Designed miniproteins, single chains, continued (2). Designs and how they scored, part 53

Each design is a single chain, and the fold is of that chain. pLDDT is the mean over its residues in the fold that is shown.

## One batch from the design tools (miniprotein)

Design m5813
Fold by ESMFold2-Fast:
Structure m5813 (fold): chain A 94 residues (1-94)
Amino acid sequence: NPMEQQANKVRSELLKRIQEEVGNLRTEEEQLAGLEVELEIAKEMIENSDPEQLEALRLMLEEELEILKTLPQGPVTQARIKMLEELLEYIENR
C-alpha cells in the first residue's frame, strides 16, 4: 500500500529529526569533553612509546579512522575523526 508506506516513511523521518535536534543537545558536550581528555592521555602514551609500539598504535588508529569514515557524519564522529588525525600527526612528528 503506497499511502501506508509514505505515512510510515514520514513518521520515521520525523522521529529521526527529533532525535538529531533534541537527543544530541545533552550528550554532545559530554562526549566532546571526553574526547579532549582521551586526546591528552593518548599524546602522553605516544611520547612514552618505543618505535615498535608507535607502529602498532599507528596501524590501530588508521584502522579506527577508516571505520569512523563509514559511519554517519555527526558532530561527535567528526570530532573523533579530527582527534585520530591529530594523534596520527603527533606520531609522525615524534
Scores: mean pLDDT 70

Design m5814
Fold by ESMFold2-Fast:
Structure m5814 (fold): chain A 92 residues (1-92)
Amino acid sequence: MKVRVTARVEGITKEQAVQLRILVSQLLGEEVKLELREENGVGIATLTMEIETEGEADEERIRKKIEEAVAQLLSKPDAKAKVSPVEIEVEE
């Protein structure tokens, strides 16, 4: 079954957003779509991917890997980012 996974990070630079996309893609083995927006000088990155899953256990594994990637990036002293909860939606 296909699921759509979305992660949003605010207060991120373009370079950090590209690094996060690469890290998430490596951890999941899937292609990640990156969308970058700026509002009032604040960078907003939205990562979207479509993944074939075999059940709820895979969804939790995917969420944990994304949260790990975000945590690694946000531990940098120069990063003042806000992370929204990772959203997983079943498409079929």
Scores: mean pLDDT 70

Design m5815
Fold by ESMFold2-Fast:
Structure m5815 (fold): chain A 113 residues (1-113)
Amino acid sequence: MVSLEEAEADPRIQALTNFLATTPLSTEEAEFDGVRFLRRPLPERIKAAFPHVQTVLLPEEGSLSAEEVVGLALLFEELDQPAYAAALFWYASQHFPEYSEYSEAKVEEILAK
């Protein structure tokens, strides 16, 4: 399991996090460091918890490893962007069976705060 310390130490995860955090809301598709991102609607439970955030840029399937997606989610949580963190943990739960239980628990934790 990737830790916050490992994510903070990874310059690629840091660069991807900064790119996504500073990308305009009008951006529907973007590419950074060989990773393609598409603006996708959030699941209803996340939209209900964060009514000001309806969509986020999510990586194209297969472009990032489970560890990279979870690392991004941990960094967004640390940056006090809980909606994006929840979206990335939800994405990890949908695409990476090995992280599904952990990532779903993280979504529920964020939504309970």
Scores: mean pLDDT 84

Design m5816
Fold by ESMFold2-Fast:
Structure m5816 (fold): chain A 90 residues (1-90)
Amino acid sequence: MDELINKAKELREKGEKVEVELWGDLMNPFTVRRLVEEAGIDSFRGGGHAGPLISVLEILKEKGVPVLSLEVTGPRDLVERALELYKEAL
């Protein structure tokens, strides 16, 4: 966790765009909130199970971070909720 956040801070300090791509265990609301609040990120790509992804999308929408690519899996009702939240961010 801390390595990922410190790397994002370093890229920001160098004037580079901080684009994050998260999959698997790192695609969770705790990681995303820390990346946005402690480092700052310019854009997001990622995917995974709809449950964690819904929470991630809520954080990204709250913080005004654009989502460039999204892949969602899981039960249809949760997938539909994730897509609805993503559309609200457009």
Scores: mean pLDDT 80

Design m5817
Fold by ESMFold2-Fast:
Structure m5817 (fold): chain A 100 residues (1-100)
Amino acid sequence: GLSLEEMLELLIEKIEEIAKKYNIPEELLEKIKETAREIFRASPEKAVEIFRELALYLKENAPEEQKEAVEEMLRAIVTAVKAIDPKAGEEMEKILKEIL
């Protein structure tokens, strides 16, 4: 199986691929990448809270033309977390459906 460090690296690479596809601004991309790293360093309960804060921030601040890219990046985070902690990942998926 993959280590937590290897899973985080693969997630960051996936986020960067999505950003390149949709021409995401560097500032927005860096915020999403740094928050993904914070989620991976946190306890499961804190990770869910950080994810909720990110999803709400992006709903308020991301331009409409970037909404699809933002949703794909958030879904990538959910998928990565589910592989590590299914319960935390399921809570994040509920948040994503609630907010988007």
Scores: mean pLDDT 86

Design m5818
Fold by ESMFold2-Fast:
Structure m5818 (fold): chain A 64 residues (1-64)
Amino acid sequence: MAMEEAEKRIERLTAELEAAFPDEPELVEQARKNMLNMVKMGVPIEVVEEIARVLAAMEAARRA
């Protein structure tokens, strides 16, 4: 199902966010919920993935 595919991708993105923010579990949980809400509202999963990757890269750069 399309929802099952989206959920697998969100799980992967959540793992990437956990790696970027290991000490911020609530922030990661909020991001996961926001990604699920975007998919439920009809945002394509590819767009959700791109947003999450950009945010993770920006946070990594901020901490460099």
Scores: mean pLDDT 76

Design m5819
Fold by ESMFold2-Fast:
Structure m5819 (fold): chain A 98 residues (1-98)
Amino acid sequence: STLKAALEVVGAAFQEMSDLVANAAAHSDAQLRARLAAIEDRLLAVVASIEDPALARQILQIAIGGYDVLAHEARRRGLDAVAAYFDAVADRFRAALA
């Protein structure tokens, strides 16, 4: 159930970030940054709660893939600062795996 619970939180987080990207015009840059940072903190808390290092690594790899997809979508929409944020998160997560 730990894997299932972690995947549900990760899936919900990436859906929330996808919705924020799609509705970026409804938010100020500061509001977008704050919401995206809060979601990143939730994902890091989920990874930190996983006692099995191999499972934590798998969840982190899934999150990296999700951030890469979001960065591409943000770039397609002309949201360059948001795309750079997603790239930076993916790079930080890759560094944590090394």
Scores: mean pLDDT 87

Design m5820
Fold by ESMFold2-Fast:
Structure m5820 (fold): chain A 92 residues (1-92)
Amino acid sequence: SLREQIEEKTREAIAAIEAGDEEKAKQYIDEVFRLAKEAIRQGDMEAGETGIRGLDEIQAVAKKLGAEDVALHAGIQLGLLRIVLSVEKLSK
């Protein structure tokens, strides 16, 4: 499911941050955003919310570990995804 894919990419992003692989972490963050945005477009709001929670967790981990660029990247994607979800909810 899209939810399971989002959860897996969230775990992979966190593991990459913990390993110090910031470029790989950003790639997984982009995948979480892409999958969550796709889920929202398909009407899978639960998977969309899973993506928001995933990006929030990734941002928090990156901040705690001092990965400032990764934290900023995750924060931007989180903000954009919240806007996408809010627009979709207003259209219903």
Scores: mean pLDDT 87

Design m5821
Fold by ESMFold2-Fast:
Structure m5821 (fold): chain A 68 residues (1-68)
Amino acid sequence: QDSTVNNIQTQTQQSIDSGDVDLQKQTNNLAKQQSDQLQKDGGSQSAIQTLQDSANQASTAAGKSLSK
C-alpha cells in the first residue's frame, strides 16, 4: 500500500538525518523485505523501486553499500 511506502521513505530520511546506525540497519532490512513482498504480490514497479532506493540509501548511510 502507498502508506507503507511513504512510511518507509520517511523512516529512511529520519534515520539518515539522526545518524542512528541501528535505525538505518532496521530501515534497510524493512525496505528490502517490503520490496520483496510487493514483487511477489505483483505490486507497483514504482513502489518496488522506491523501496529498493530507500534500502540503498539507508545502507549507504550505515557506511556500506549492499547490492541486492
Scores: mean pLDDT 73

Design m5822
Fold by ESMFold2-Fast:
Structure m5822 (fold): chain A 85 residues (1-85)
Amino acid sequence: MVEELRRQRDRLVELLKNNASKEELIEQLEAARRLAEASDHPLAQRLSVGIGSIIETMKATDDMAVVRQAVEVAIRGLEAVIAEL
């Protein structure tokens, strides 16, 4: 679990660095959300819900600056959960 969450975090950071599309960022966040949802840990369940809200925010805007900020919030959420596991 922890190593898989670290890999999801690292992949999101790489996508932001490489100026990935909104669609690629959403696809990667959906993968991270599913991984967190599959965990029985309460922090991972809350992370899954939080990522879902972030994805909906990203879908509601065409502003790539807002999209990238939303992904950065998701990365911080992943890091916080990884630190507690």
Scores: mean pLDDT 86

Design m5823
Fold by ESMFold2-Fast:
Structure m5823 (fold): chain A 90 residues (1-90)
Amino acid sequence: KEKLEKAIKELEKLKEKIKNAKTIEEVIEYLNEAMKIYLEVEEDPEEKKEIEEFYKKLLEELKTMSVEEARETALNIIDSIIKKVKALLK
């Protein structure tokens, strides 16, 4: 429980950093940190593999986007991660 609550707080901080990111490199860096947190709290090995494969493809797509598009995409992803982590709490 404490680990999940800490993860949610860190993800919310990263969401604010993404909102203020001025470059695609900053968006990718903060999103990479968010994905690492998600992988740390996910206990299902199959889900972890799906997350890693999803992130590899996402990184390729982000490099082709404008900063505004990358920021919007990353914000949607981190919101989804926060919802999934919150769902692990009962």
Scores: mean pLDDT 82

Design m5824
Fold by ESMFold2-Fast:
Structure m5824 (fold): chain A 77 residues (1-77)
Amino acid sequence: MVSEKNRKAAEEAFKGLDRTGELKLEEEGDYVIGIVPISRGYFAVVIDKETGEIVGSGFGETEEEARKSALENAKTY
């Protein structure tokens, strides 16, 4: 279950983006992944559940590519 703190962190991360649809939140182990459709694909962020900190972000032409990019960037944090 995604906490309100992590949901707010995702919304803050996407502030100012040209969103073409709804924010999708999913729980992935120690992280929450937020994904939004934008005019040229998808943008994803990875949020650490414990700290509420954004540890990775990524863009992709598909939802899965954006998610993969953000998770790979989170691994190098």
Scores: mean pLDDT 76

Design m5825
Fold by ESMFold2-Fast:
Structure m5825 (fold): chain A 73 residues (1-73)
Amino acid sequence: PLEKKDPEGLLKKAREAYEKGDFETALQYYREAARIAPSAEVYEFLSDVYAKLGQTKLAEAYREAAERLRKEA
């Protein structure tokens, strides 16, 4: 339970799920990581996962959010 506050740990779990094709599990971990520590990278991953799940509008929204954060950096 304490480990769930670690956004890096959540990103690792999400990436493993994504690589296995478990996009719904990857989505859950990426969403939790984004709530704790939002970043351009996390939003890019959320965009990709939503696209894999057929949620094109959400995929586009997160893609745009990620690009805005990346331009800020």
Scores: mean pLDDT 79

Design m5826
Fold by ESMFold2-Fast:
Structure m5826 (fold): chain A 66 residues (1-66)
Amino acid sequence: MKEVKEVTLRGVLGRVLAKEMGAKVGDKVVIVIDKDTGKAVIKVPSTGKEVTMTAEQAEAVARSSE
């Protein structure tokens, strides 16, 4: 089952991820978490880039953006 979250890049983890993905702090990203595989994909609509990571890492990014 895939869980989709829209997150604004904020905080320390948001800054690090923005730098790695060529995005900016304050940009919205779409996090797709696949619970069946334990993997997640973060999509940056502004740049068209996608980064694959673990579901746990993606959940940490989402929490730091609260």
Scores: mean pLDDT 75

Design m5827
Fold by ESMFold2-Fast:
Formats: structure tokens, C-alpha cells, sequence
Structure m5827 (fold): chain A 57 residues (1-57)
């Protein structure tokens, strides 16, 4: 979720991160990759990750 991504960024001390970095190194390729740096991109990342978890989780 958005809150989970924010908590992770706070734990890692990051103000931005790539969507790809939220997955294990051996994860299948995401349909898209982008830099998460604002609330709109956090919402988009949460939606993409939820879709990914439904398909591969």
C-alpha cells in the first residue's frame, strides 16, 4: 500500500526510490519502472505492486 511504501522509504532514509527496488533481485520484470518521488507516484506504485502480487504472489 501507499503507507507501506512510505514506511519503507522512511526506514531506508530515502526521499525517492525506483519501483524496481521494492522487489527481490530475482523477481519477474515489472510491466513498468519509474522513480517514486511524490504522492501521485506512490499511489501508482502501490497499484502496480498490488497487481503484481495478484499475478505472481
Amino acid sequence: SVDDIRALMDEWGLTSLWLRDLLPSNAPALPENFLIRDDAQLERAAAVLAAYERRYG
Scores: mean pLDDT 72

Design m5828
Fold by ESMFold2-Fast:
Formats: sequence, C-alpha cells, structure tokens
Structure m5828 (fold): chain A 95 residues (1-95)
Amino acid sequence: MIVQRANDLAKQGKYEEAVKLLQRYLSRYPDSVGWNNLGNALFKLGKYEDAVDYYQKSISLDPRYSQSWRNLSDALDKLGRTDESQEYRAKADSL
C-alpha cells in the first residue's frame, strides 16, 4: 500500500514527497522493494550518494533483487565510481 502510494507520487514527479513517505514507512517496516524505490526517488533528485545507501539496504534484505544491483551500479557510475559500478552491473546480470 504505502510503497505503491510512493510509486504513484514518483510517477507524478513528486520525488521529495515520495522520499518522505518511504522514509517514514521503511523506518518501521523494512522492505527490499521499498528501499529500492526510496533509492530511485533520491536518484531522480540527484542525491546519488544517498541513493547508493538505500540500494545497499535493498540488496542486504534481498541479495537476488537484480533491479537493486542495476540501480546501485547506475548510482555509482554517476558518482564516478566506475570500477564498482561495473562489478555490481555484472552481479545484476548474473541473477
């Protein structure tokens, strides 16, 4: 429910509102998909380092969630961390 509501906010371009909603929810109810969606909203806001942290939380809960590995790779590439980006992209593609 809450994760879907945050996705709807993001589709409307309301990324800051999506971030606030997800942070409030996930502090009580950790969720791999929710952490990934929080990372995505932060990525859209240009908050790449914060996005990395939440993608890492997502993969810590579900190491087989290939989308979070791909998204982590993309955020690391934006930060110029190219070697790590390539490693995690390969990890996503192996899943």
Scores: mean pLDDT 86

Design m5829
Fold by ESMFold2-Fast:
Structure m5829 (fold): chain A 75 residues (1-75)
Amino acid sequence: SEFYELARKIIEQMKKQIEELKKKGADDSLIKKVENAVKEVQDAVDKKASKEEIEQKLKQAGEEIAKALEEVKKK
């Protein structure tokens, strides 16, 4: 219960980061990659997937956000 609530809060924070990436002029392709990764986390949480699966998808989404932030800084 607590784990899934924490995961949902992280997803909401990631959605806010996506909006900031859009404001900073991140490319549509990068935005779509991040949105897809965050959606995979959301779908896993909604179906109550294992903690291991959710943690793996959270890590993947975080990595895509980090890559998008680096690309925006290089512009």
Scores: mean pLDDT 85

Design m5830
Fold by ESMFold2-Fast:
Structure m5830 (fold): chain A 63 residues (1-63)
Amino acid sequence: GPGGGGTAGLTGAHDGLKAGKLSEEEAQEIIAFGEELSAQGVPSNEAARLAGEKGLELIKKSK
């Protein structure tokens, strides 16, 4: 759904968790990664993209 600025970085991880495509551990790892990027000054849109890529990698590894 539409979000305001600061929540954009977590959207992909939350969507993956809600869809049941990610384990709780994998979702926490993605969230922590996104938060770490934001703490390092990475823009929210770029942090979201990188967190999304990490989530996609974890989904692909899950069989």
Scores: mean pLDDT 67

Design m5831
Fold by ESMFold2-Fast:
Structure m5831 (fold): chain A 86 residues (1-86)
Amino acid sequence: DVVEKTKKLIEEARKSLDEGNYDEALKKAQEAVKYAREALDQGNFKIAAEAFRVLAEVYRKLGDETNARMAEAAAIDAEKAYEKSK
């Protein structure tokens, strides 16, 4: 299940962020986004938005404002798609 795999990777990315391991957090967040793109194709917009939000937080902790803004824009797009799906 792509949704369950995405959730697990988001949780692992969050744990790495809390531990201050930003390199591992980035790796896990990027993996979560890979599965989140498949989840988007299946209409699972909420979990996809959460994955993009985590990626944006990781990039901000790394000082990568450009990639953080791009990930945030993707999260907002997925959040809007979720609201329209109601």
Scores: mean pLDDT 85

Design m5832
Fold by ESMFold2-Fast:
Structure m5832 (fold): chain A 63 residues (1-63)
Amino acid sequence: DLEKLGTLEALVVLAKKEGVPLKEIHDILFEAARNNLSVEEIAERLKLSEEDKKILLEIHSKS
């Protein structure tokens, strides 16, 4: 259940579902931590669908 995960965990699950390689996910998350990227910017860099981006932002707002 995605809604029971934290934002970071949900982001990884959604990116994997969309076929983003694990190394690319880790590289983007490392850059995000270093540069204080927003959750929206991270989702855009991972090329998440608008639907999955909505799910991620909903989880983030709840966290």
Scores: mean pLDDT 78

Design m5833
Fold by ESMFold2-Fast:
Structure m5833 (fold): chain A 66 residues (1-66)
Amino acid sequence: SGVESLRPAVVTVARRAEALGRVAAGTEEALAEAMMEWLRENYDPSLDDGENVARAYHAVLPRFAA
């Protein structure tokens, strides 16, 4: 259903960000939920799912990297 179908891709991106040290250890779940919240407000059906997930990642990453 809608944005929720993107959750596996979002979780994969968040776990990779944690593994690469882009976010603090143990924050990958919070990053994933922030990305899901962003997607619920900003999902663009004219873009593919990968581009929507990438947009969410780049939009919320500063909240976890700073």
Scores: mean pLDDT 86

Design m5834
Fold by ESMFold2-Fast:
Structure m5834 (fold): chain A 78 residues (1-78)
Amino acid sequence: SLSALLQEQQRRQKFLDDLSEQLVEEGRRILARLKKELGDPNLTVDQAIDILKERNSSPYDIMALLELRRAERERAAA
């Protein structure tokens, strides 16, 4: 039924939203860790992404920073 299809879409959307929130939180932790490691409190998320790519860091860590960047850009546009 159409109602069952809409409920499934709502469950899927909530799952994706929860995952996005978890990745953003992890991205903030990674950025804070890098700021401390490098002694640079003004380190940008773009610079942090480049550093992790150069270090061949976990794809998960890079994905977390990419989600953080998306969330920050959305807030800046609001």
Scores: mean pLDDT 86

Design m5835
Fold by ESMFold2-Fast:
Parts: C-alpha cells; sequence; structure tokens
Structure m5835 (fold): chain A 87 residues (1-87)
C-alpha cells in the first residue's frame, strides 16, 4: 500500500492532470470525486480517523465555494490540508 505521503502525491498528480486536460465543469466534478476517493482510502488503507478526513474535505469544499470554484487555488488548499494529514 502507498504511504499517506505517497497517496497525497498521487492525488495531487491526478488533480493537476484534470486541471490541464478537462474543461472547468468536468474538472469540478472530477476534483470532487478524486478528493472523496482520497478520503475513503485514508480511512480504509491507513486507519485515519473519519473525523480528521471529514475536516479536511469540508475545509477544501468551503474554500472552493468561497473562492468562486477556482480549481487552481483549491489544489493549493488541498496540498496544504493533506500535508497536515501526512505529518
Amino acid sequence: MPSIEELVEETVKRLEEILKTLDREEALKEFGKIVEEFGRRLIREHGVPPSRVIEVIISIQEFLDENGRDLAAALEKFKEEAEKLAA
């Protein structure tokens, strides 16, 4: 199994890829799915408490909503919040 740090790196690469390849509406849908999958894997593969995962997901979702759905800014927010889970 990948480590939490490796899972973060994998997820970041997937998010960067959708920002480069998809239009805004498709990228928004895939961003949400990828972040949700990341959260499920943290719980299932790494035993991270669901409460901590939910806090990170809510933080990113609130940021995305408040930032006018700026996916590039949301990706940077994801990196920041996900690093806290790896530490």
Scores: mean pLDDT 78

Design m5836
Fold by ESMFold2-Fast:
Structure m5836 (fold): chain A 95 residues (1-95)
Amino acid sequence: SVDEALARLEELLNKIVEMDPSLAPLAQEILELLEEINRIDPQLALTVAQEATKDAEEALELIEKGDFKKARLLIEQMLGSVEVALAVLKTVQRL
């Protein structure tokens, strides 16, 4: 379900932020944009949240190995993907 996928992503992003607090603004933005997608298209929100969860799991593993730079880049790429998904969705909703 969407709620389960969003809850799982939030749990992973919270763990990431606990280990690297500098990522908190990126994590917050990702969650806010996904909430906006969920209000418009819950099926798209589920798909995007599931992909973001895979990226978050990889980022968490990278941080645990001490690779903070690669983890940050992956979280930044995740934010970019969520921003693109919302932009496309808003464009389609205007049609």
Scores: mean pLDDT 88

Design m5837
Fold by ESMFold2-Fast:
Structure m5837 (fold): chain A 60 residues (1-60)
Amino acid sequence: MEELEKLIKEINDAISKLPKEKREEVYQKAMDEAAKQDFKSPIEFAKRVLELLKKEGEKL
């Protein structure tokens, strides 16, 4: 299976563990922060989004 598919599943799982009212807000913040960096590949972007999403989820 593609590494990107695994990352997408992990991102979806991380989002689903957040309170519904926070899901969109946390996801958008992670996407915006990741977008500020130069993309090496879609996989690297997805890894960064997942990392930021997990960090925000841990603070909640």
Scores: mean pLDDT 75

Design m5838
Fold by ESMFold2-Fast:
Structure m5838 (fold): chain A 58 residues (1-58)
Amino acid sequence: MKDLTKENNAGGSGAAVSENGKVKLTAPEGMRLNEDGKTWEAEEGYVLTEDGKAAVKK
């Protein structure tokens, strides 16, 4: 145990935890969440909206 300062991983930021306290994100249709879990990427034949929250077929 080496947690001197509280991190936001266990905080209440509105994130849900699953399987041993791991947050799980579901990618929308036509989108894929990068391995870093911070950037959204459009799949082939799709284009991200300006918000980066959805993808539309090109």
Scores: mean pLDDT 58

Design m5839
Fold by ESMFold2-Fast:
Structure m5839 (fold): chain A 92 residues (1-92)
Amino acid sequence: VKITAEFIKDGKVIKKETREVKTPAQAAQFAERAILEAESLGADEVKITVEGEDPEKVRQAVDEIVRLAKERGYEVSVKEENGVYTITIKIK
């Protein structure tokens, strides 16, 4: 599963990170780190894109990221298009 975090401030992408992850737990860990970095950078949002060849693993990764963000009190929106999921987490 390929996961990409885009850090957005004042409507612009200020940082982008991409990683290949093998488990939903690794996806959640990546997202947790991305949220912490977003707060440190003063970002308004972090946009996490999740994609891969195994739809079940992609869905499990998305569900874990959404669960983590919601448990931490962030506003979360999810969009799916052609098997690619975009999770927008509002930091401010």
Scores: mean pLDDT 83

Design m5840
Fold by ESMFold2-Fast:
Structure m5840 (fold): chain A 88 residues (1-88)
Amino acid sequence: FPEEAARVIERAGDTAIELMKQGKRDEAIAVLQLAFAVTIAAAKSQGREDLARLVREGGQKAIDALENGDIDKARETVRELAEEVRRL
């Protein structure tokens, strides 16, 4: 499950960064919000509160970076989050 969660986060991050490069900030944020919400729900259903908490905290940092237009910070935050999730 951690590997699957990490892949969902990575794919959502790639999509969000591409949308940001196109000036589609609201769509980029929506992609990340949906991916994180689904991952948190799945983690909770598996009793993985550790993973749910990690995605909630790291995901909010990624969303904050997108809201500030900081593409590099958002990309790095998503990358770090996916790696931390994969290590659980």
Scores: mean pLDDT 87

Design m5841
Fold by ESMFold2-Fast:
Parts: C-alpha cells; sequence; structure tokens
Structure m5841 (fold): chain A 65 residues (1-65)
C-alpha cells in the first residue's frame, strides 16, 4: 500500500550521503505521502513521483560537490 511505498522511499532518502539533501528528501517523501492520502494516489504513483523527486535532489547535491 501507500505505507510500503513511503517506507521504500524513506529508505532511499536515508541513504543520501549529503546531510542537507537527505533532510530535504525525507521532507519531500512525507509531503508526497500526505498528498497521496489526500488526493487518492496509488502506491505506484507515489513511487513514481517520489523516485523522480529523490533523483533530482541527488543530482542537485552531486552538482554542488
Amino acid sequence: GLEEAREELLARAEEIEDPEARERAIKVVHALYEMAKATGWTAEQLRAFGTRELDEIVAEAERKR
């Protein structure tokens, strides 16, 4: 369900080495989860949108270094 998708995305966020990017990623996952619950997103949609946002956060952190 949505909870499993959230936990999967949180696990990925926690693996981010940059502390600022990690904190941002965790906040984004929680925000997307709340939006998913409010708007009726599927677990698949949460995974897709969450993965995209995490990839962008990681890419930005990589450019900063």
Scores: mean pLDDT 84

Design m5842
Fold by ESMFold2-Fast:
Structure m5842 (fold): chain A 60 residues (1-60)
Amino acid sequence: SAAERRVLRARAALELLGGLSAAEASRQTGVPLPTVRRLEATIRRDGGRTAAELVEASFA
């Protein structure tokens, strides 16, 4: 479902913020590696703001 995909992406974002590699975050969450790499690139561009918003929206 869309909600399940959002939670898994939020989990991947949380793992990236915690210092895991994109490959490891992808393997642990089942989110496709290209999607996790896009999240990683976004974190580098905005300092993690979008990732933090995704985590808040998914686990609030």
Scores: mean pLDDT 80

Design m5843
Fold by ESMFold2-Fast:
Structure m5843 (fold): chain A 94 residues (1-94)
Amino acid sequence: ASVTVQGKTVTAAVGEEVTFTARADAPPDAYLSLTAKINGKVVKQEDGASQPTLTLTLKLDEPVNEITVSGQARGASGAPLAPEVTDTAKIINK
């Protein structure tokens, strides 16, 4: 399994809504659980589909330097199939 965040550097203002697209590769018949963090704080969690691309939309209520998206592949039973994988994107305030 892998996860890659597209659009690794984004300029945004405080209070702006930012959309990141994560490309993910899961084994057949697996799904991804995604966790998004801003500066180390969890802001969103989603149980995903087996699709290779998932989209996360995050609203910024404070200046942000780093968004981290983590994904874990799970089988139909919910059991982990692979270690958690992580990718990072940066937000640059004006």
Scores: mean pLDDT 66

Design m5844
Fold by ESMFold2-Fast:
Structure m5844 (fold): chain A 97 residues (1-97)
Amino acid sequence: SLGDVLSSSYSTIRSTGDNAGRTSGVSQQDIDRITGYGSSAMGNYLNPLGQDSGDHYFDLAVSLIRQSLSSRPDIADQVIRTLQSSIDNVRQASLNQ
């Protein structure tokens, strides 16, 4: 179901953020904010009228990821790719309803 894909995608983003925090010392507050922005982006992208809001939240997440992981651009790129893939999975699941 779409709800199952959303729950799985949120868990994937949080786990990726937690792993980045352990590896690069990103604060729990920044991990929570990144996860919140990613969740907001996914939720907004499910609404045809929410595309601009989805883009704004995605941009906020990317900016914070790059800022928090400025010393580890390799990990930042991995986290951003994971967030993008999670959004793509949610969009694909939405289209199959």
Scores: mean pLDDT 77

Design m5845
Fold by ESMFold2-Fast:
Structure m5845 (fold): chain A 55 residues (1-55)
Amino acid sequence: SEALAELEELKQLALSQGKSPVLIDKYFNIYKNSIESGKMEPKHVIAGFKTLLGL
């Protein structure tokens, strides 16, 4: 999905900026699961992950 692709792009951007891989992976999995389960609206998941990463 487009939302999952955006989440992957944010993950790669954060990794390229030298942010913690352990923390990125932890939160990426939480946010990915939220999209896949339909628990949250994808746009809110993306916005939250972007904010968390300081992007």
Scores: mean pLDDT 82

Design m5846
Fold by ESMFold2-Fast:
Structure m5846 (fold): chain A 62 residues (1-62)
Amino acid sequence: SVGDEVDKLIDEIAKEVKEKSSETKAESVRRYLRHVARVTPVELRVDAIQNLRPSAELVAEI
């Protein structure tokens, strides 16, 4: 389902943030991405989260 795909993508992005930075930043990213998913129409959710991946990776470097 789209929900399962979104959850998997959020988890993958959060794992990358945790590996590069910290669990605290990973949790902040997870919370933000879950919020974006909730306010985005279901047919656009995967694309919306995927488009935020580069920004989440940048946060890990700061």
Scores: mean pLDDT 79

Design m5847
Fold by ESMFold2-Fast:
Structure m5847 (fold): chain A 79 residues (1-79)
Amino acid sequence: MTSGSEWARLSGIEVEYKIVKDGEVVDESKNASAASALEAAKKAGPDAVLHVWARSQEDKDLIERAAKEEGIKVEVTVK
């Protein structure tokens, strides 16, 4: 379970994301926080895949850990 302090940290991480469900892009943003991307993926449901473009390996590791704890399917690319 992702803690409140971890969610606060994720809200400060700038990302680009796309959420794909059944081969269709159902949500996307070029200017979002990692927390917003994860929340959008949870809203899209368990069959959705979140694609995130992160700025660093540290940001990638934080996003992947939170996604695993929250049961979100995620693929993170470092720019």
Scores: mean pLDDT 82

Design m5848
Fold by ESMFold2-Fast:
Structure m5848 (fold): chain A 70 residues (1-70)
Amino acid sequence: SSALEEEILRAVSTTTAGDLVARLVAAGVSVEDAQALAEAAQTGDTNAIRRILSSHEPKWEAIYQALLGK
């Protein structure tokens, strides 16, 4: 849902780049996509973050929980 996407975007913006890659991989995101998302987060490219997240919609719950450190 859009609410879950906004929560993930908030979690991404508050997570360090190194932790972000590790947590995304733990949630089942590929290393390549996790690195691309971390780079987009570092540059503030919200459109790139949304594009990468949209390709992982079935994993959004797991991604959100992983970004919370759960």
Scores: mean pLDDT 82

